Designed miniproteins, single chains, continued (5). Designs and how they scored, part 100

Each design is a single chain, and the fold is of that chain. pLDDT is the mean over its residues in the fold that is shown.

## One batch from the design tools (miniprotein)

Design m19473
Fold by ESMFold2-Fast:
Structure m19473 (fold): chain A 99 residues (1-99)
Amino acid sequence: MSKEELDREVRIAMVELQLAVAARFSEDPAIAEALRAVAAEVPKASEEELELIREGVRALFAGDYRAAAEAFERLAEASRDPGLAAAARALAEALRARA
């Protein structure tokens, strides 16, 4: 494993953990389910897609549901993976309902 590959695996693991923590502490079951769906797709994400997920999660932990929804909307539009795009869109819709 190269250092670059290891650094990517660490980023993926950290993002998966952050999404799992957000889902566990979410009081909205729709948001919790959508967060878990995005977490399942994280290993397929490009570096640019991982950064959008990190932006959305950071906004969510700050309580900024609008900024979080916007980040996941951008991910859904930018993603070339249909599974990740669908999961991101569902999460953005659930977050918009609470914004």
Scores: mean pLDDT 86

Design m19474
Fold by ESMFold2-Fast:
Structure m19474 (fold): chain A 81 residues (1-81)
Amino acid sequence: DEEEKEKEKKRKELMDELFEEYSKKLKELQEKMKNTKDEAEKEKLKKEKEELEELFDKAAKAIVEGDFEKAREYIKKIKEF
């Protein structure tokens, strides 16, 4: 029905935004890691990457479960990274 179609459309839109924002931040972190020879800085960047991956997983789960408000909150946190 129309309600389920609209819900699926919202899932796609949020998932697309999540992938866009996540991939942007991930690329920034990967470039920093690639250019860094300092092991302490590399460790910090790895922890940031792990935090970013956790936020992605939480956002993706919220999208799948239809908790769009929670998904938007996690996407916002990724954007603020």
Scores: mean pLDDT 84

Design m19475
Fold by ESMFold2-Fast:
Structure m19475 (fold): chain A 69 residues (1-69)
Amino acid sequence: SDEEIARLERALADPNATLEELIQAGVSKELAEEYLEARKNNDIDKLGEVWYKLQERLEKLRRERAKAA
């Protein structure tokens, strides 16, 4: 839904997003933990890898929303 997409985008834009908030936004626990660890360590390469996976998920949600409309 548009709300799920907006929630995920907002959580990813929040530099203080917690593990719980990312999971509630639809991120898997493993991916959310990986994202937070990479962000804490300023691991730019790992952040890029995780960001790519998150964008794939976001695009999938957008495609499912388009099919429902």
Scores: mean pLDDT 77

Design m19476
Fold by ESMFold2-Fast:
Structure m19476 (fold): chain A 95 residues (1-95)
Amino acid sequence: DPAARAYQEALAHLQQARDHLDQALSLPKEDVEKIAAHLKAAREHMRKAEELARSLPPEQRERILNAIRGLQGYMDVLVDYYMTVEGISREQLFG
């Protein structure tokens, strides 16, 4: 089933995105380049999951999109923490 395969691939990308965000959080604040690389990788995996969701039936699509919203919220909290608490610039994180 192509839809079932696309759904499993989307879930795998979401898991990779979460793993990258968890890795960023586990790093010392001084490892800015590594933190930035993990945030970029998480965004790329979320984008791939969103692309796959376009081919899915409405129910599966909504589940993937809801998971992306959750991961985006997690990333937004991390970015806010790095910028407001640790003084890391947006350019350093995403430049």
Scores: mean pLDDT 89

Design m19477
Fold by ESMFold2-Fast:
Structure m19477 (fold): chain A 118 residues (1-118)
Amino acid sequence: IDEELPELKKHLYDPDEEVRREVANRIYRLAKEATPEQLPKLVPLIIEALKNPRFDREEVLGPILEAVVILARKTKDPSILEKLKPILQQLLDNADEFSPRVRELLEEALKAIEEKMK
């Protein structure tokens, strides 16, 4: 995992949407494969993806939101979710720019975080 993270971070900002989509799918797979102890290492990368204005479509944002759901459900440390909650809420509050599917994924991710933190 540690060897992949700097390369994935660089490719988040790639001008090619196909490259960004492949990175998003790789982050999703890393979240699925990660142990609870490895999940905090993915949080900065997920935050950068969520704050990236080029991650505005289902093909790139969808896998990242699914990774957030997995992270929320698998983590032993709810504190790592505190930074994700306000970012997801801000995206949901401005969701008029997103497809209905992205909005549904945002609502699912936010719900998973809220259930874990309560």
Scores: mean pLDDT 78

Design m19478
Fold by ESMFold2-Fast:
Structure m19478 (fold): chain A 89 residues (1-89)
Amino acid sequence: SSEAEELRRETVARLEEIRREALERAKQMGLPESVLAALDRGLAALVALARHELERMIEQGVPLEEMRRAAERLVAWFEEEARRLLAQA
């Protein structure tokens, strides 16, 4: 549905914002450019994974309310992964 596609686009946009914030924090930490590039690629891969998961939910006809809950869990998961990757950099 168009509403499910909107939810997917909105969720991916939120993940991209978290990715930008994580990279800005990493720059403030003075991490080397090579590490910043690796972090950016890693976060981009996780965004792609989340986008694929939402697409699979649409294809499987998951109810919209279930998909909304899953999208919120994906955002929380991504925030935690970004924090963990920053802590390990």
Scores: mean pLDDT 88

Design m19479
Fold by ESMFold2-Fast:
Structure m19479 (fold): chain A 100 residues (1-100)
Amino acid sequence: SPLESLIDALESFKEEIKKLAEESKSLEEAADKINYLLELMLDASKLFPEELREFMIKLVEKLKKALEEGVKNKLSNEELAKKLEEIIDEAIEELKKKLE
């Protein structure tokens, strides 16, 4: 199902965000790499049905805003990753409710 595929993709993106933050030596490096991943998520959204595409676009916009705010507030890589993971977890739970 496209919905189940999106949930699996979001869980994979969450793990990749964590990995990118852990492997980065600075907040700037982590933010740059994560921003690139978010651009890939936007491109991937074009492969989904309209409703799920709109959901992904809004999610990526929310993640980009949190990323920018995290950099401005000089968060650690771990704190930045945690905030982005929490946003993705909330999105996954919202999508899971649609499977009911």
Scores: mean pLDDT 86

Design m19480
Fold by ESMFold2-Fast:
Structure m19480 (fold): chain A 72 residues (1-72)
Amino acid sequence: LSTEQQQVLVRITREGIDEIDANPDADKEALIEKYRQRTRDALLAAGATPEQAERSAEAVEKVLKVHYDELK
């Protein structure tokens, strides 16, 4: 990923974490899927390859799942 694409990824990941913190009882599956799709679409728009966008979406999914588990 370029520096600009990496900054987009960091921003979206932080937004996801903030939304979980604000809504810890929200539907985890729906929220994770929302941010996975947002990450993929944003990175594709920023010129990332489909493979890079998908790997980044997977990384965001893992981060958000870990954050949900840490809220226990």
Scores: mean pLDDT 79

Design m19481
Fold by ESMFold2-Fast:
Structure m19481 (fold): chain A 84 residues (1-84)
Amino acid sequence: MEEASRKLKEKVKEFMEKVLNGELNEEEVKEKVKEILDELYKIRAEQIKPDEEEIKEIEKKKEEIEKTSKEEILKELEEYKKEE
């Protein structure tokens, strides 16, 4: 689990750098964010089996990502980078 979390953090950092450099379009950003979200919940499921509310929360977040603009996603990624 911990090694998978570290690899995910590295993947997120690489993704954030590509997004901030303007290398990804809006569709690519949304797809990558959804992939990262799925990987995060898989890692969490190894510790705690997801209940129905957690599954619904994942689906809701994916729907919100589809409705979120690229600019809003970039702002959230910048804030996440500050916490690292």
Scores: mean pLDDT 69

Design m19482
Fold by ESMFold2-Fast:
Structure m19482 (fold): chain A 71 residues (1-71)
Amino acid sequence: MEAEVARQASLEAARRLETVPDPTEADLVAALEDAARRLGREAGLSPAQIARVAADVVAATRDGVALVRRR
């Protein structure tokens, strides 16, 4: 379920940022963390699992952005 929560959090964050003009990396991180916490609670994940999902989604997104900026 953690992988599905991470996927849903990414989609929710993307939808929230659609309404934000000139979204920054900080806006993206905040949206991902908020979505992961909310969706993780709805899925019945423990606080530790929610924290892990939030950290993983943020890290994966930052890695993707960094790779695009370098190349």
Scores: mean pLDDT 74

Design m19483
Fold by ESMFold2-Fast:
Formats: C-alpha cells, sequence, structure tokens
Structure m19483 (fold): chain A 93 residues (1-93)
C-alpha cells in the first residue's frame, strides 16, 4: 500500500510539472490519499469518467478488463487503480 501511494504521488507531481489537466493530478492525489477506502475510490473514478468524455466503447472495454481482473482474484483497490490508469492513458493517447 505505501509503495503504491508513493507511486501515485510521484505520478501526480510529474503530470503537474508537465502542465497536464489539473483534474488528472487531483485524481491521482485523491486516489493515493484514499487507497484504503474502496467506496471513495469508486467516487473518484466516476468523477474522472465523467470529466474525460471517452467514447462508450473505450469505457466498456476498460470496465470489462476490470471485471476480468476481479474474477481472477485481484483486490477491488487494484482493479480501480488499473481502471484509473487505463482511462488516463487512453485520454492522453
Amino acid sequence: MEELKEELRKAAEELEELGFDPLLVETLRAFAENIEDVEKLREILERLRAHLGLPPEVVARIDAQGAALLAQGASEQEVLLREVQALIAEYLR
């Protein structure tokens, strides 16, 4: 958990220094601060989804990948983190 929080903080600082969208920076920081609160992580993820405006088919693909990871025994925190990372990566592509 602590290593994951630190990685998220460093990613947020890097995006801020490079001048990326402040919401992406805030999302990564909020995820790091709330990593142990699954309900709060879901709220943060939904807020990000609404902001990014990605095509429905892209969101559906990311959701399907998350569901597959959960079915394979991944924690809800890991699934939500992977979904946030995938959404940001797709947005910046």
Scores: mean pLDDT 78

Design m19484
Fold by ESMFold2-Fast:
Structure m19484 (fold): chain A 95 residues (1-95)
Amino acid sequence: MVSDREILAGVADIAAGVLSAVAPKETPEAQKKLREAVDALHRLSEALINGDDTAARQAVAELRKLAEQLENLGDKDSARVVRTVAEQAEALLAS
């Protein structure tokens, strides 16, 4: 049976794949932030699977900051994806 942590880790990996696919169509500044978001999503996935709540919380904080930066660069769709994953991870870590 799949745990809530394994489901969210899978969601983070899918989100990273989606962001990687859309990155070539964005501005160079947004592409840089999308690469940083992909890296942070992979770190979140790894931390969730390994039970490293400290690393997971650090990744959530980084994802929240990156979502704000992406929104400010006009990539509102990627910002929404990143923010949603961060909010779901924060809720899981609070329970």
Scores: mean pLDDT 87

Design m19485
Fold by ESMFold2-Fast:
Structure m19485 (fold): chain A 70 residues (1-70)
Amino acid sequence: SKLEENLEKYEKDLEQLEKLRRELEEELRRMIEEDAPPRTLAIKDSALSIVEAGIQFTKERIEKLKKELS
């Protein structure tokens, strides 16, 4: 069904976003350890916040689709 196809696509997107979040967290941790400039840290932190917002949105969409399939 179209709902099942959409669910699969969002689940794949979530996996990619979760991977990106882990990569950004690791990069930010390294930058802090290397005493990177505040501007550079702020840009990376902003990117992480955007990815986290995307994860939340995607999780909410998956939850809604699962309820529609139930």
Scores: mean pLDDT 87

Design m19486
Fold by ESMFold2-Fast:
Structure m19486 (fold): chain A 80 residues (1-80)
Amino acid sequence: LKEKMESPDFDEALEAAVEAVQRKDIELLKEIYDKSKNPFAQDLAALALQILGINVPTKNVLEPEERRRAVQALLEAAKK
């Protein structure tokens, strides 16, 4: 799962982030946010953490359309 969140493929990384949110895996998301060398993975992890109620700053490196898709998918994942 961690390797997929650091994927250069946005859709693969997003699917992994959705799974992490469904599992409420805050520790994994925090590890990606703190330790990943991929700023896109860190930005995606920050959005997932914010949706789970943890306020962390985003890096704003995702394209606007990617960010919109990520927010929508992560919000749906958090609903169950």
Scores: mean pLDDT 81

Design m19487
Fold by ESMFold2-Fast:
Structure m19487 (fold): chain A 95 residues (1-95)
Amino acid sequence: SAEELERRLEELEKRAKEIVKELREAIPLILEKYPEATEEQILAQIEAFETAFKHLVEKAREAIREGDLERAEEYLEEIERLLKEGEEAIKEIKE
């Protein structure tokens, strides 16, 4: 249902916020692991992640509003994939 998809989006937004926080907190460790990178470049990559996430959320909500629940589900799957990639990146940085 549309209501269930909106609840799932809210949980995904919470996860994205946690990923962004962890990535920002990991910047010193990223710079240590990748000394050729700049803090500015890392911040730009985090911003790109946030922008991609926001774009997919907007597309999912548009699909829900239009009653295209199948398309909304596909956007939620893309969001979950994006978040999983962010979580894996954090794990690799901490290793």
Scores: mean pLDDT 88

Design m19488
Fold by ESMFold2-Fast:
Structure m19488 (fold): chain A 70 residues (1-70)
Amino acid sequence: SALAELEEKAKTMSLDEIRQKMMELGAQLVAAVIKALYSTDPAERERFMAEADRLQDLLLALEKIYQEKL
């Protein structure tokens, strides 16, 4: 699973690398939410909402690992 792979990789990452990854995922999450909000096609909205949910899970996992490394 992408989540498990990210969690394993993040344990070997530096704090700076984790911060950079969190910023990247955060920007992607915001973009997905905006696209979902402004989509007039229900199928597109569902796809962007699903992507936002996936990105949220990844970001929460990274935040947890980041806190454990502090």
Scores: mean pLDDT 87

Design m19489
Fold by ESMFold2-Fast:
Formats: sequence, structure tokens, C-alpha cells
Structure m19489 (fold): chain A 83 residues (1-83)
Amino acid sequence: EVEELKKKAEEYIKKAIKAAEAGDLKKAIEYLQKAAEIAKELFPYEREKTEKVLSYLQKAIDAAEAGDIKAAIEYAKKALEEL
């Protein structure tokens, strides 16, 4: 169900933020990737909103891969706000 998928994606995004704040970028990337996989399941229900969420999650992953903890957290928070 849509609400359960949103809650699960939200949980993984929050875990990613906590991991990034702790300096564990590998864990942060892993959680962001899981959040993106779940968020993709929302695409048939909420296209525009899901596109924004996925865009922010990808930017967060890219920032984390570049070692930019601050940007990774900011984009992850934006994904959470759009969800």
C-alpha cells in the first residue's frame, strides 16, 4: 500500500541521514539506494512527487560518493520533505 511504501522509504532516508552524520558514507549510500528502490514503487501512484523524491535521492547519493557529507544530508532531507 502507498502509505506503507512511503513510511518504509522515509525510514531508510532517516537511517541514511544518521549514518552520514556519523561519517559512515558507505552505510548512508546503501540506505539511500534502498530508499530509491522503494520510492520507485510509488511511480504509478504519484508520478510528479516520485520524480522529485528520486531526483533528490540521486543527488544525495552523488554527494555522498563525492564525500560531501553536508550536501548528502541536505538532499536527503529534501527527498524526505517531498515524500
Scores: mean pLDDT 86

Design m19490
Fold by ESMFold2-Fast:
Structure m19490 (fold): chain A 90 residues (1-90)
Amino acid sequence: MAALRERTDAAYARLLAAMPSQFTPEDVARLLAEAREILALAEEIRRNGIEAVFAELLKKNNDTGELDDDSIALFEQLVRFAERLLAQAA
């Protein structure tokens, strides 16, 4: 699950750095795109369960591993942050 952890950490850092005081229209578009991708993944996890989504990612990447609790906690934090960002932008 390094890919999920890395993606979560990078997206969270980018969202955190740009929120909430100022962003250019270009930065807003990029942040909203990242936030929507995170929410889409969260919706998929909510509907199918985290193990099913993890299995699908393993099939695509031909990787092996475990989804650790730290990655799950970071992802949940990122999802809440993305939800707030999209709500403010809408």
Scores: mean pLDDT 58

Design m19491
Fold by ESMFold2-Fast:
Structure m19491 (fold): chain A 100 residues (1-100)
Amino acid sequence: MSLDELKAELAELEEEIRKYLKTDKEKTKELVERFLELVEEGFRNKMDTEEFATMAYYVARLISAVDPEFAKELIERVIEILEETGDEKSKEKLEKEYKA
């Protein structure tokens, strides 16, 4: 998948998450897991890791209004990926905002 295709799919997933966030918790979870899969692919390929971390943060913020436990789980998974890829700065930012 190209960077442009990956970014486009992430944007579509964010809109789908917004659509189902308050009406279908199971569908929202499936969409978020797909979103994480693509973000993880981007991190492994060293593609715009800062931008992908920012997108994951916004999705987690969106979910936290409806399912704070799932939002925390999502952020913890992103932090693990950032730790593995060596993006310490993005990791620190996410930890500060969600591990309070």
Scores: mean pLDDT 72

Design m19492
Fold by ESMFold2-Fast:
Structure m19492 (fold): chain A 77 residues (1-77)
Amino acid sequence: LTALLEEAASRFPQLRQTLEEIQTLLGTLPPSPEVSRIESHLVSDLETLQSASTTEEYVAAVLSIIGTLEDLRLLSS
């Protein structure tokens, strides 16, 4: 996951801050089934982002990644 987040931040500098916050939150949360589900979903979104060939695919992946950030913020509360 860390390697995928770093690769995505390198290819999409505009998302770097969001991806770095996600990585930080994942590093602070204790292991749980919920965190594992979020990580699996994030991996899928990052792969979609990397393979996006249209604006619609890109926007959908970005919105999903932002949703993951909000979910992680709620879990860290």
Scores: mean pLDDT 81

Design m19493
Fold by ESMFold2-Fast:
Order: structure tokens, then sequence, then C-alpha cells
Structure m19493 (fold): chain A 68 residues (1-68)
């Protein structure tokens, strides 16, 4: 999962483990997900709908997807 770790690190622009919707979408698209899939996954990670998800939540989501 080296690609996921690298992309997540680049998406964490605030360096506090918080990732914006735009950053999360870019990571998912670069990993080969469609725009629809990326939006659905971000919605799942951001249960509160505040426009931010944690780095840990994004990593967990991507690992769940990789586990298939």
Amino acid sequence: MEAIARFVARADTDRDGRISYEAARRVLLELGFSEEEAEALIRRADRDGDGVISRAELVGLLRELAAE
C-alpha cells in the first residue's frame, strides 16, 4: 500500500491529519477511482458533513477498499 500512503501524505496539507474534500478527491482519482466513487467514499468518511476528514479515516477507507 505504498502508493496510498504517499498520496495520503500529499493530501494532508494542514499537517494536522485533516484532509479537505478536494484533497481527498484528488487522491482517490489518482488511485483509479471514478469521480462518482470518490464522492461516495468521501461522503462515507465524512459522516458529519463538515467538509473535512481525518488522515486516519482516509487511510482506513482506502485499506478497506484494497482488502476488497
Scores: mean pLDDT 68

Design m19494
Fold by ESMFold2-Fast:
Structure m19494 (fold): chain A 89 residues (1-89)
Amino acid sequence: SPLEKAKEELLKAAKLIFDALAEKGRVEEGIAVVLDAIGAVIEAELTGDPRPVLETARELLAIARELGNEEAVAHAEKAIKLAEEAMAA
């Protein structure tokens, strides 16, 4: 389903953002990003609501852009698109 794929893409974006932040010595910020993504995935899993994934994916997109991490940007954009598709269903 679009929501299942959105959750997977969000976690991929979060991992790439974590790796980038950790390499810059910003490991605490990286942990916060991963925990936010996990929380959104759990909430969506329990409720079937794609909004937590959509909101967190938008936040991660902004962070990925600030970091200049093109791979994380691509995964965050894909998570947004898939979450929007899940909302339209």
Scores: mean pLDDT 91

Design m19495
Fold by ESMFold2-Fast:
Structure m19495 (fold): chain A 64 residues (1-64)
Amino acid sequence: LSPATRAAIAELEAIAATAPPEVAAQARMWIGLLSRSGASAEEARAMVDALRRQAEAARKQAEA
């Protein structure tokens, strides 16, 4: 894995650890995908950004 992809996987793991269950499940699925497909750095970062926004929204809606 490229360093950028590895960094994205680490960020997705952090999101999975702290996010609501639905977002955490999606993060784990994307970790598996990135680990096997070797997506580009741009794609990996886009995934992280999208999940971070979803985690924020889900936390507000599900826990608040």
Scores: mean pLDDT 75

Design m19496
Fold by ESMFold2-Fast:
Parts: C-alpha cells; sequence; structure tokens
Structure m19496 (fold): chain A 112 residues (1-112)
C-alpha cells in the first residue's frame, strides 16, 4: 500500500483536533515540513506518520524515526518535520529515496 505525505498531514491535524490541543498550529501545507521541528508538534507528526504508515509498534517507530532524523540532520535542534516523517517511513519498512526538501503533498511512500 502506498501512503502520501498529504495523508500524514491530515492525520496529524486530526490528532490535534481530537485531543483539543491548544496552542498547536495545524500543518496547513507541505512547506510546513521544511520548518524546524519543535518539541510540541514533533510527537504529533511522529505518531501520525507511524499510524498512517501502519507501523506494528507505533511507539517504537516514533522513537526510531526521531533517532534517524537526529542522525540525518546532525542534531535534534536542526531536524525539520520532513526529517521526522522520512525517519518514521524508513523505520516502518518503506522505501525512502527522497530528501526532506523534495517532499510534495503527492509524494508516495512505497513498501520495500
Amino acid sequence: RTVTVEEVLKKANEIIDKENIQGIKKFTSVEDLLKKANGVSSPILLRAAAEVLGAKDVERAMTAGLIEAYAKSGSIENATYGHLLLGVARAAGYQVDAEPEELTADTEFRPR
């Protein structure tokens, strides 16, 4: 099954709405993935990605995604939301041939 970037962003916004989280800005466009990840929104995007990508262990995929984003960006302080999303996709067993800057709403994650 292929999963798109847009599906992940939609799921992240659904989590924000369901949990009635005040002060968290929704992901309105793919351009938000180029922004530096913050501690408030990062767990939401990691969970949305893990759930949409069908990770067997959501918490494990979130942790693995965060670690891989850190490794690719050089530090957690320099990680973008795109780094987090690609990290979770790799941890969930998807083929990832894209850099964070190459992501579009229609970018598809394909199973390996």
Scores: mean pLDDT 76

Design m19497
Fold by ESMFold2-Fast:
Structure m19497 (fold): chain A 64 residues (1-64)
Amino acid sequence: GSENERKFRLGLLYIALGRPDKALPILKEVADKVPQAVRDALAAEVRGMTEAQLEAEVERLEAS
């Protein structure tokens, strides 16, 4: 995926974990740079995640 897609996913994960302080700067940077269909798919994926899956995915993306 693109760097913008990775950042958008990370921003959504931070929102889901109650970290708007980390999410908002990222989402402001990339929201208009990710196609609508990709944004919709990522949002649906994040909504389906458990707390443990959200935390694991953030750790994975921060390590890359």
Scores: mean pLDDT 81

Design m19498
Fold by ESMFold2-Fast:
Structure m19498 (fold): chain A 73 residues (1-73)
Amino acid sequence: MSEEVEREVEQGILIIQAAVTKLGAEKISDPEARKEALELADKAIDYANQGDLETAREYVEKAKKIIEEAEKK
């Protein structure tokens, strides 16, 4: 029971995190960085919806890094 509940909660959190990351990516002023971050965020949403939480988490982190790097410019 706990493992199943934890997986469902984690999946929901990752979907929300990926969606929030996508909103952040849309605000990037650099078109190239914006496109890359949006593609990574979309992949994170897709993998989270498929239950591949590990891959989804990786894509969320990659998208966040691009957003951070774009904010420094």
Scores: mean pLDDT 80

Design m19499
Fold by ESMFold2-Fast:
Structure m19499 (fold): chain A 89 residues (1-89)
Amino acid sequence: SVGERIKEILLELLADFPELVAAVRATDPRDLEAIAARAVEIAREKDWESGAQFLYRALLRLDEPVELSPELLARLQEALRRMGELLDQ
């Protein structure tokens, strides 16, 4: 399924971030597909940084914006790119 492919992408790209790995593993593939679709939509309609912020907060179930490291931002940007490509298929 698309959600299973999204889970694979996120686990690969976020492997160095244990809290995010745990969150992705705990999330149902259908919910990951919905989160990915919304994150990609925000990235396209506003900016990729807003999409990355949404993706991070949605995975960890956080309500407030968090300062993200440059390394984590780079991984989330690549995740948005790959998930967007997958969702356009």
Scores: mean pLDDT 89

Design m19500
Fold by ESMFold2-Fast:
Structure m19500 (fold): chain A 120 residues (1-120)
Amino acid sequence: SAKDKLLELIDKVVEKLKNGSAEQQEFARQLSLLRNHAIERDWSAEQLVAGILAVVRQVLSKIDPELAKEVQALEDAGASLKEVIEALVKRLEEKNPKDPLLQEILELLKEVLEILKESE
């Protein structure tokens, strides 16, 4: 299911980042908490995607505040989760970030987008 693929993706990212930089470890910690909460509360795939995006926004608010504002503006305008993720992927690809955490966020969001497309 889409939910199972999303949970597997989170586990993969957490495993990759758990011994990285302080920023990578904090991102992994937030994703791990999100995963446990999603399982405990039996979240839908859509709720899990919204949770992933919320964790990503928290990280972006510290690393790239202007990009975080762009994401918030799209959400405030009523963009769907898929539309927000597509826009964020496009913006991150255009920036071609050298920051390893931004590269991991880009890879995570691309895989989330692929899972969402397969479930439609």
Scores: mean pLDDT 86

Design m19501
Fold by ESMFold2-Fast:
Structure m19501 (fold): chain A 68 residues (1-68)
Amino acid sequence: SDEDIEKIVKKLMEKYGLSESRARALVERVRREYPNASAEEWLKIVEEKLKKSNYISDTREGVRKILA
């Protein structure tokens, strides 16, 4: 639901310091790749992608690489 998406977006903003537009783009990308997954699974996938993309050293470049 849209409410589940909003909760994930807010959590990503708080935990990772992402802007709302970047957090939303990541969630929408994962939702398109895994349409049958639950909201909880989408959150886990986004967090794993952020960790794998060198979020710790460069959050902006990490987000760009995930969205590409």
Scores: mean pLDDT 75

Design m19502
Fold by ESMFold2-Fast:
Order: sequence, then structure tokens, then C-alpha cells
Structure m19502 (fold): chain A 120 residues (1-120)
Amino acid sequence: SKVDEIEKEIEEEIEKLIEYAKKNNLDEVAELLEVIKDMIKTLIDYLKKNLSEKEAEEYVEKLKKVVKELVEKIKAEIEKYKADPSMTKEELLKRVLEVIDEAQKKIDEIMEEAEKKIEE
């Protein structure tokens, strides 16, 4: 299905960033991304169970957009860390957590709209 295709694209984007983090010896960032990957899978499974295929596709596309933005922003923070020898790993982790918090708020808004649709 189209939803399964989008789910796979989301998983592959996160997995590529996990491998990039590991390659740069940022295991804590990789662990945070694994948690996000599992969360997104759970949310997509919930949407697939409770909505029609067409309705689920709409919300999964919105989740994909948030994930792509999150991946881009975290990768940019890793590049800043690599370029700046004065930047600590703790400062990087704080910035990554801020990016994750922003993404979580957007995900919560998407899921709130999906819940309203499910209750209709």
C-alpha cells in the first residue's frame, strides 16, 4: 500500500541518520533516533488500524514531512559539532534534544487531528 511505502521511506531516513551518528561515534544520538523510529512505527500502526487507507496516508505523509525536517536538523547539528572543536558532546546532545522536542510537538498536533477524525 502507499502507507506501507511511506512507512518504509520514514524508516530508511531514520536508519541512515542512525548509521551516520554511529559512524561519528555519537552512540547517544543513535539511541535517541532508535526510540523515535520505534515511536513513529507505533503511531503509523495505530493510524493503519483506526483509519481508512486514504485517511491514514494523509497523516503518515504529514509524519514523513516532520521526520525529514528532524533528520535534516539533527544532521546539521552533527556537522556543526564536527566543524567546531570547542563544541562539547553535551552541547550537541542538548541541541539534538531541542530538535526532537520541536518534532514531538508537531507529531502530537498531527496525532490530535487524526484522533478527531477517528472519533467522527
Scores: mean pLDDT 90

Design m19503
Fold by ESMFold2-Fast:
Structure m19503 (fold): chain A 61 residues (1-61)
Amino acid sequence: SDAENLQAVKDVIARHVRETGRLPTREEIAKGLVERYGYSEAEAREIVKKFVDPESGGIIE
C-alpha cells in the first residue's frame, strides 16, 4: 500500500541519516528499499519518484 511504501522510505532515510549524518540521494533510498525491503529495482524507483522531491531530497506529502 502507499502507506507501507511511505513508511519504508521514511525508515530508509532515518537509518541512512543515523549511519552517515546526511540525507540520502534518491538512488541511495532506492538501493535501501531493494536491499532491506526486497523491492525490485523498478518498484523502488517508482516509489522514490512518488514520495521523494528531486530538488530537496525530502518527502512529498
Scores: mean pLDDT 79

Design m19504
Fold by ESMFold2-Fast:
Structure m19504 (fold): chain A 74 residues (1-74)
Amino acid sequence: SWLDKLSEEEILAQVETLYEMARRYIAAGKLEEAREALEAMEKLLKHAERKNYDKEVIEKIREKVEEVRRLLEE
């Protein structure tokens, strides 16, 4: 996978970018685009879990995924 070539810092940076994009999409009422961003974030979370990243890193990613999921359920 292309993701296997990225560092933990690069994965975290991508999660942060997707998180910011998802929040902007939700604020703009672009819920379909926000769901696509959430799906990408969930894929990065699964990658971090598969690679056995530090628990604190995984928890930070999970918190952002859960927040975006909650906002989309409102």
Scores: mean pLDDT 85

Design m19505
Fold by ESMFold2-Fast:
Structure m19505 (fold): chain A 100 residues (1-100)
Amino acid sequence: MEEEEKRLDEEYERIVEAMKKAKTGYSPVSKEQAIEALKKALEEMRKRGDEFTARLVERILKDVEEGKIDPVTAAVALISLLEARGYEELAQKLADELNK
């Protein structure tokens, strides 16, 4: 019951902690911009059948909606997650959208 959830939790904590340390140089991102990018990534992950990455994206989305993480941290966590999972093209597209 615990192995998949533990792996998801460990991966999520690692990404968010790294991004909190790195975010001090990033452009401001609104909560609505972060949520939109996260929803687009979630739809793409579901379309591809990558349930593990989809669950990580859902957790980032929930935490930013609940105010547990700030929008810049959420955006950077999403981009880094997608790059780490091999979705470099999607990561670049969403990064470009977040800079608007």
Scores: mean pLDDT 76

Design m19506
Fold by ESMFold2-Fast:
Structure m19506 (fold): chain A 66 residues (1-66)
Amino acid sequence: KLLEILRKLETEIGRLRREMALQKVDPETMAKRLRELRIKGLEEALKASTDPEVKAALQDLLDYVR
């Protein structure tokens, strides 16, 4: 189910990127919104995970993208 959460996140990132391109959103605003979406998705994955090693890896990724 963790992979399902991550795949959904990637799909949402692709959708948001496409929508912002159609709205001609500037690159800085686009980057900020995509980063916010990634942070939210990783936080949800971290809360859903029960494996300590997986939690550590997700926390490292979250700290990296912050």
Scores: mean pLDDT 77

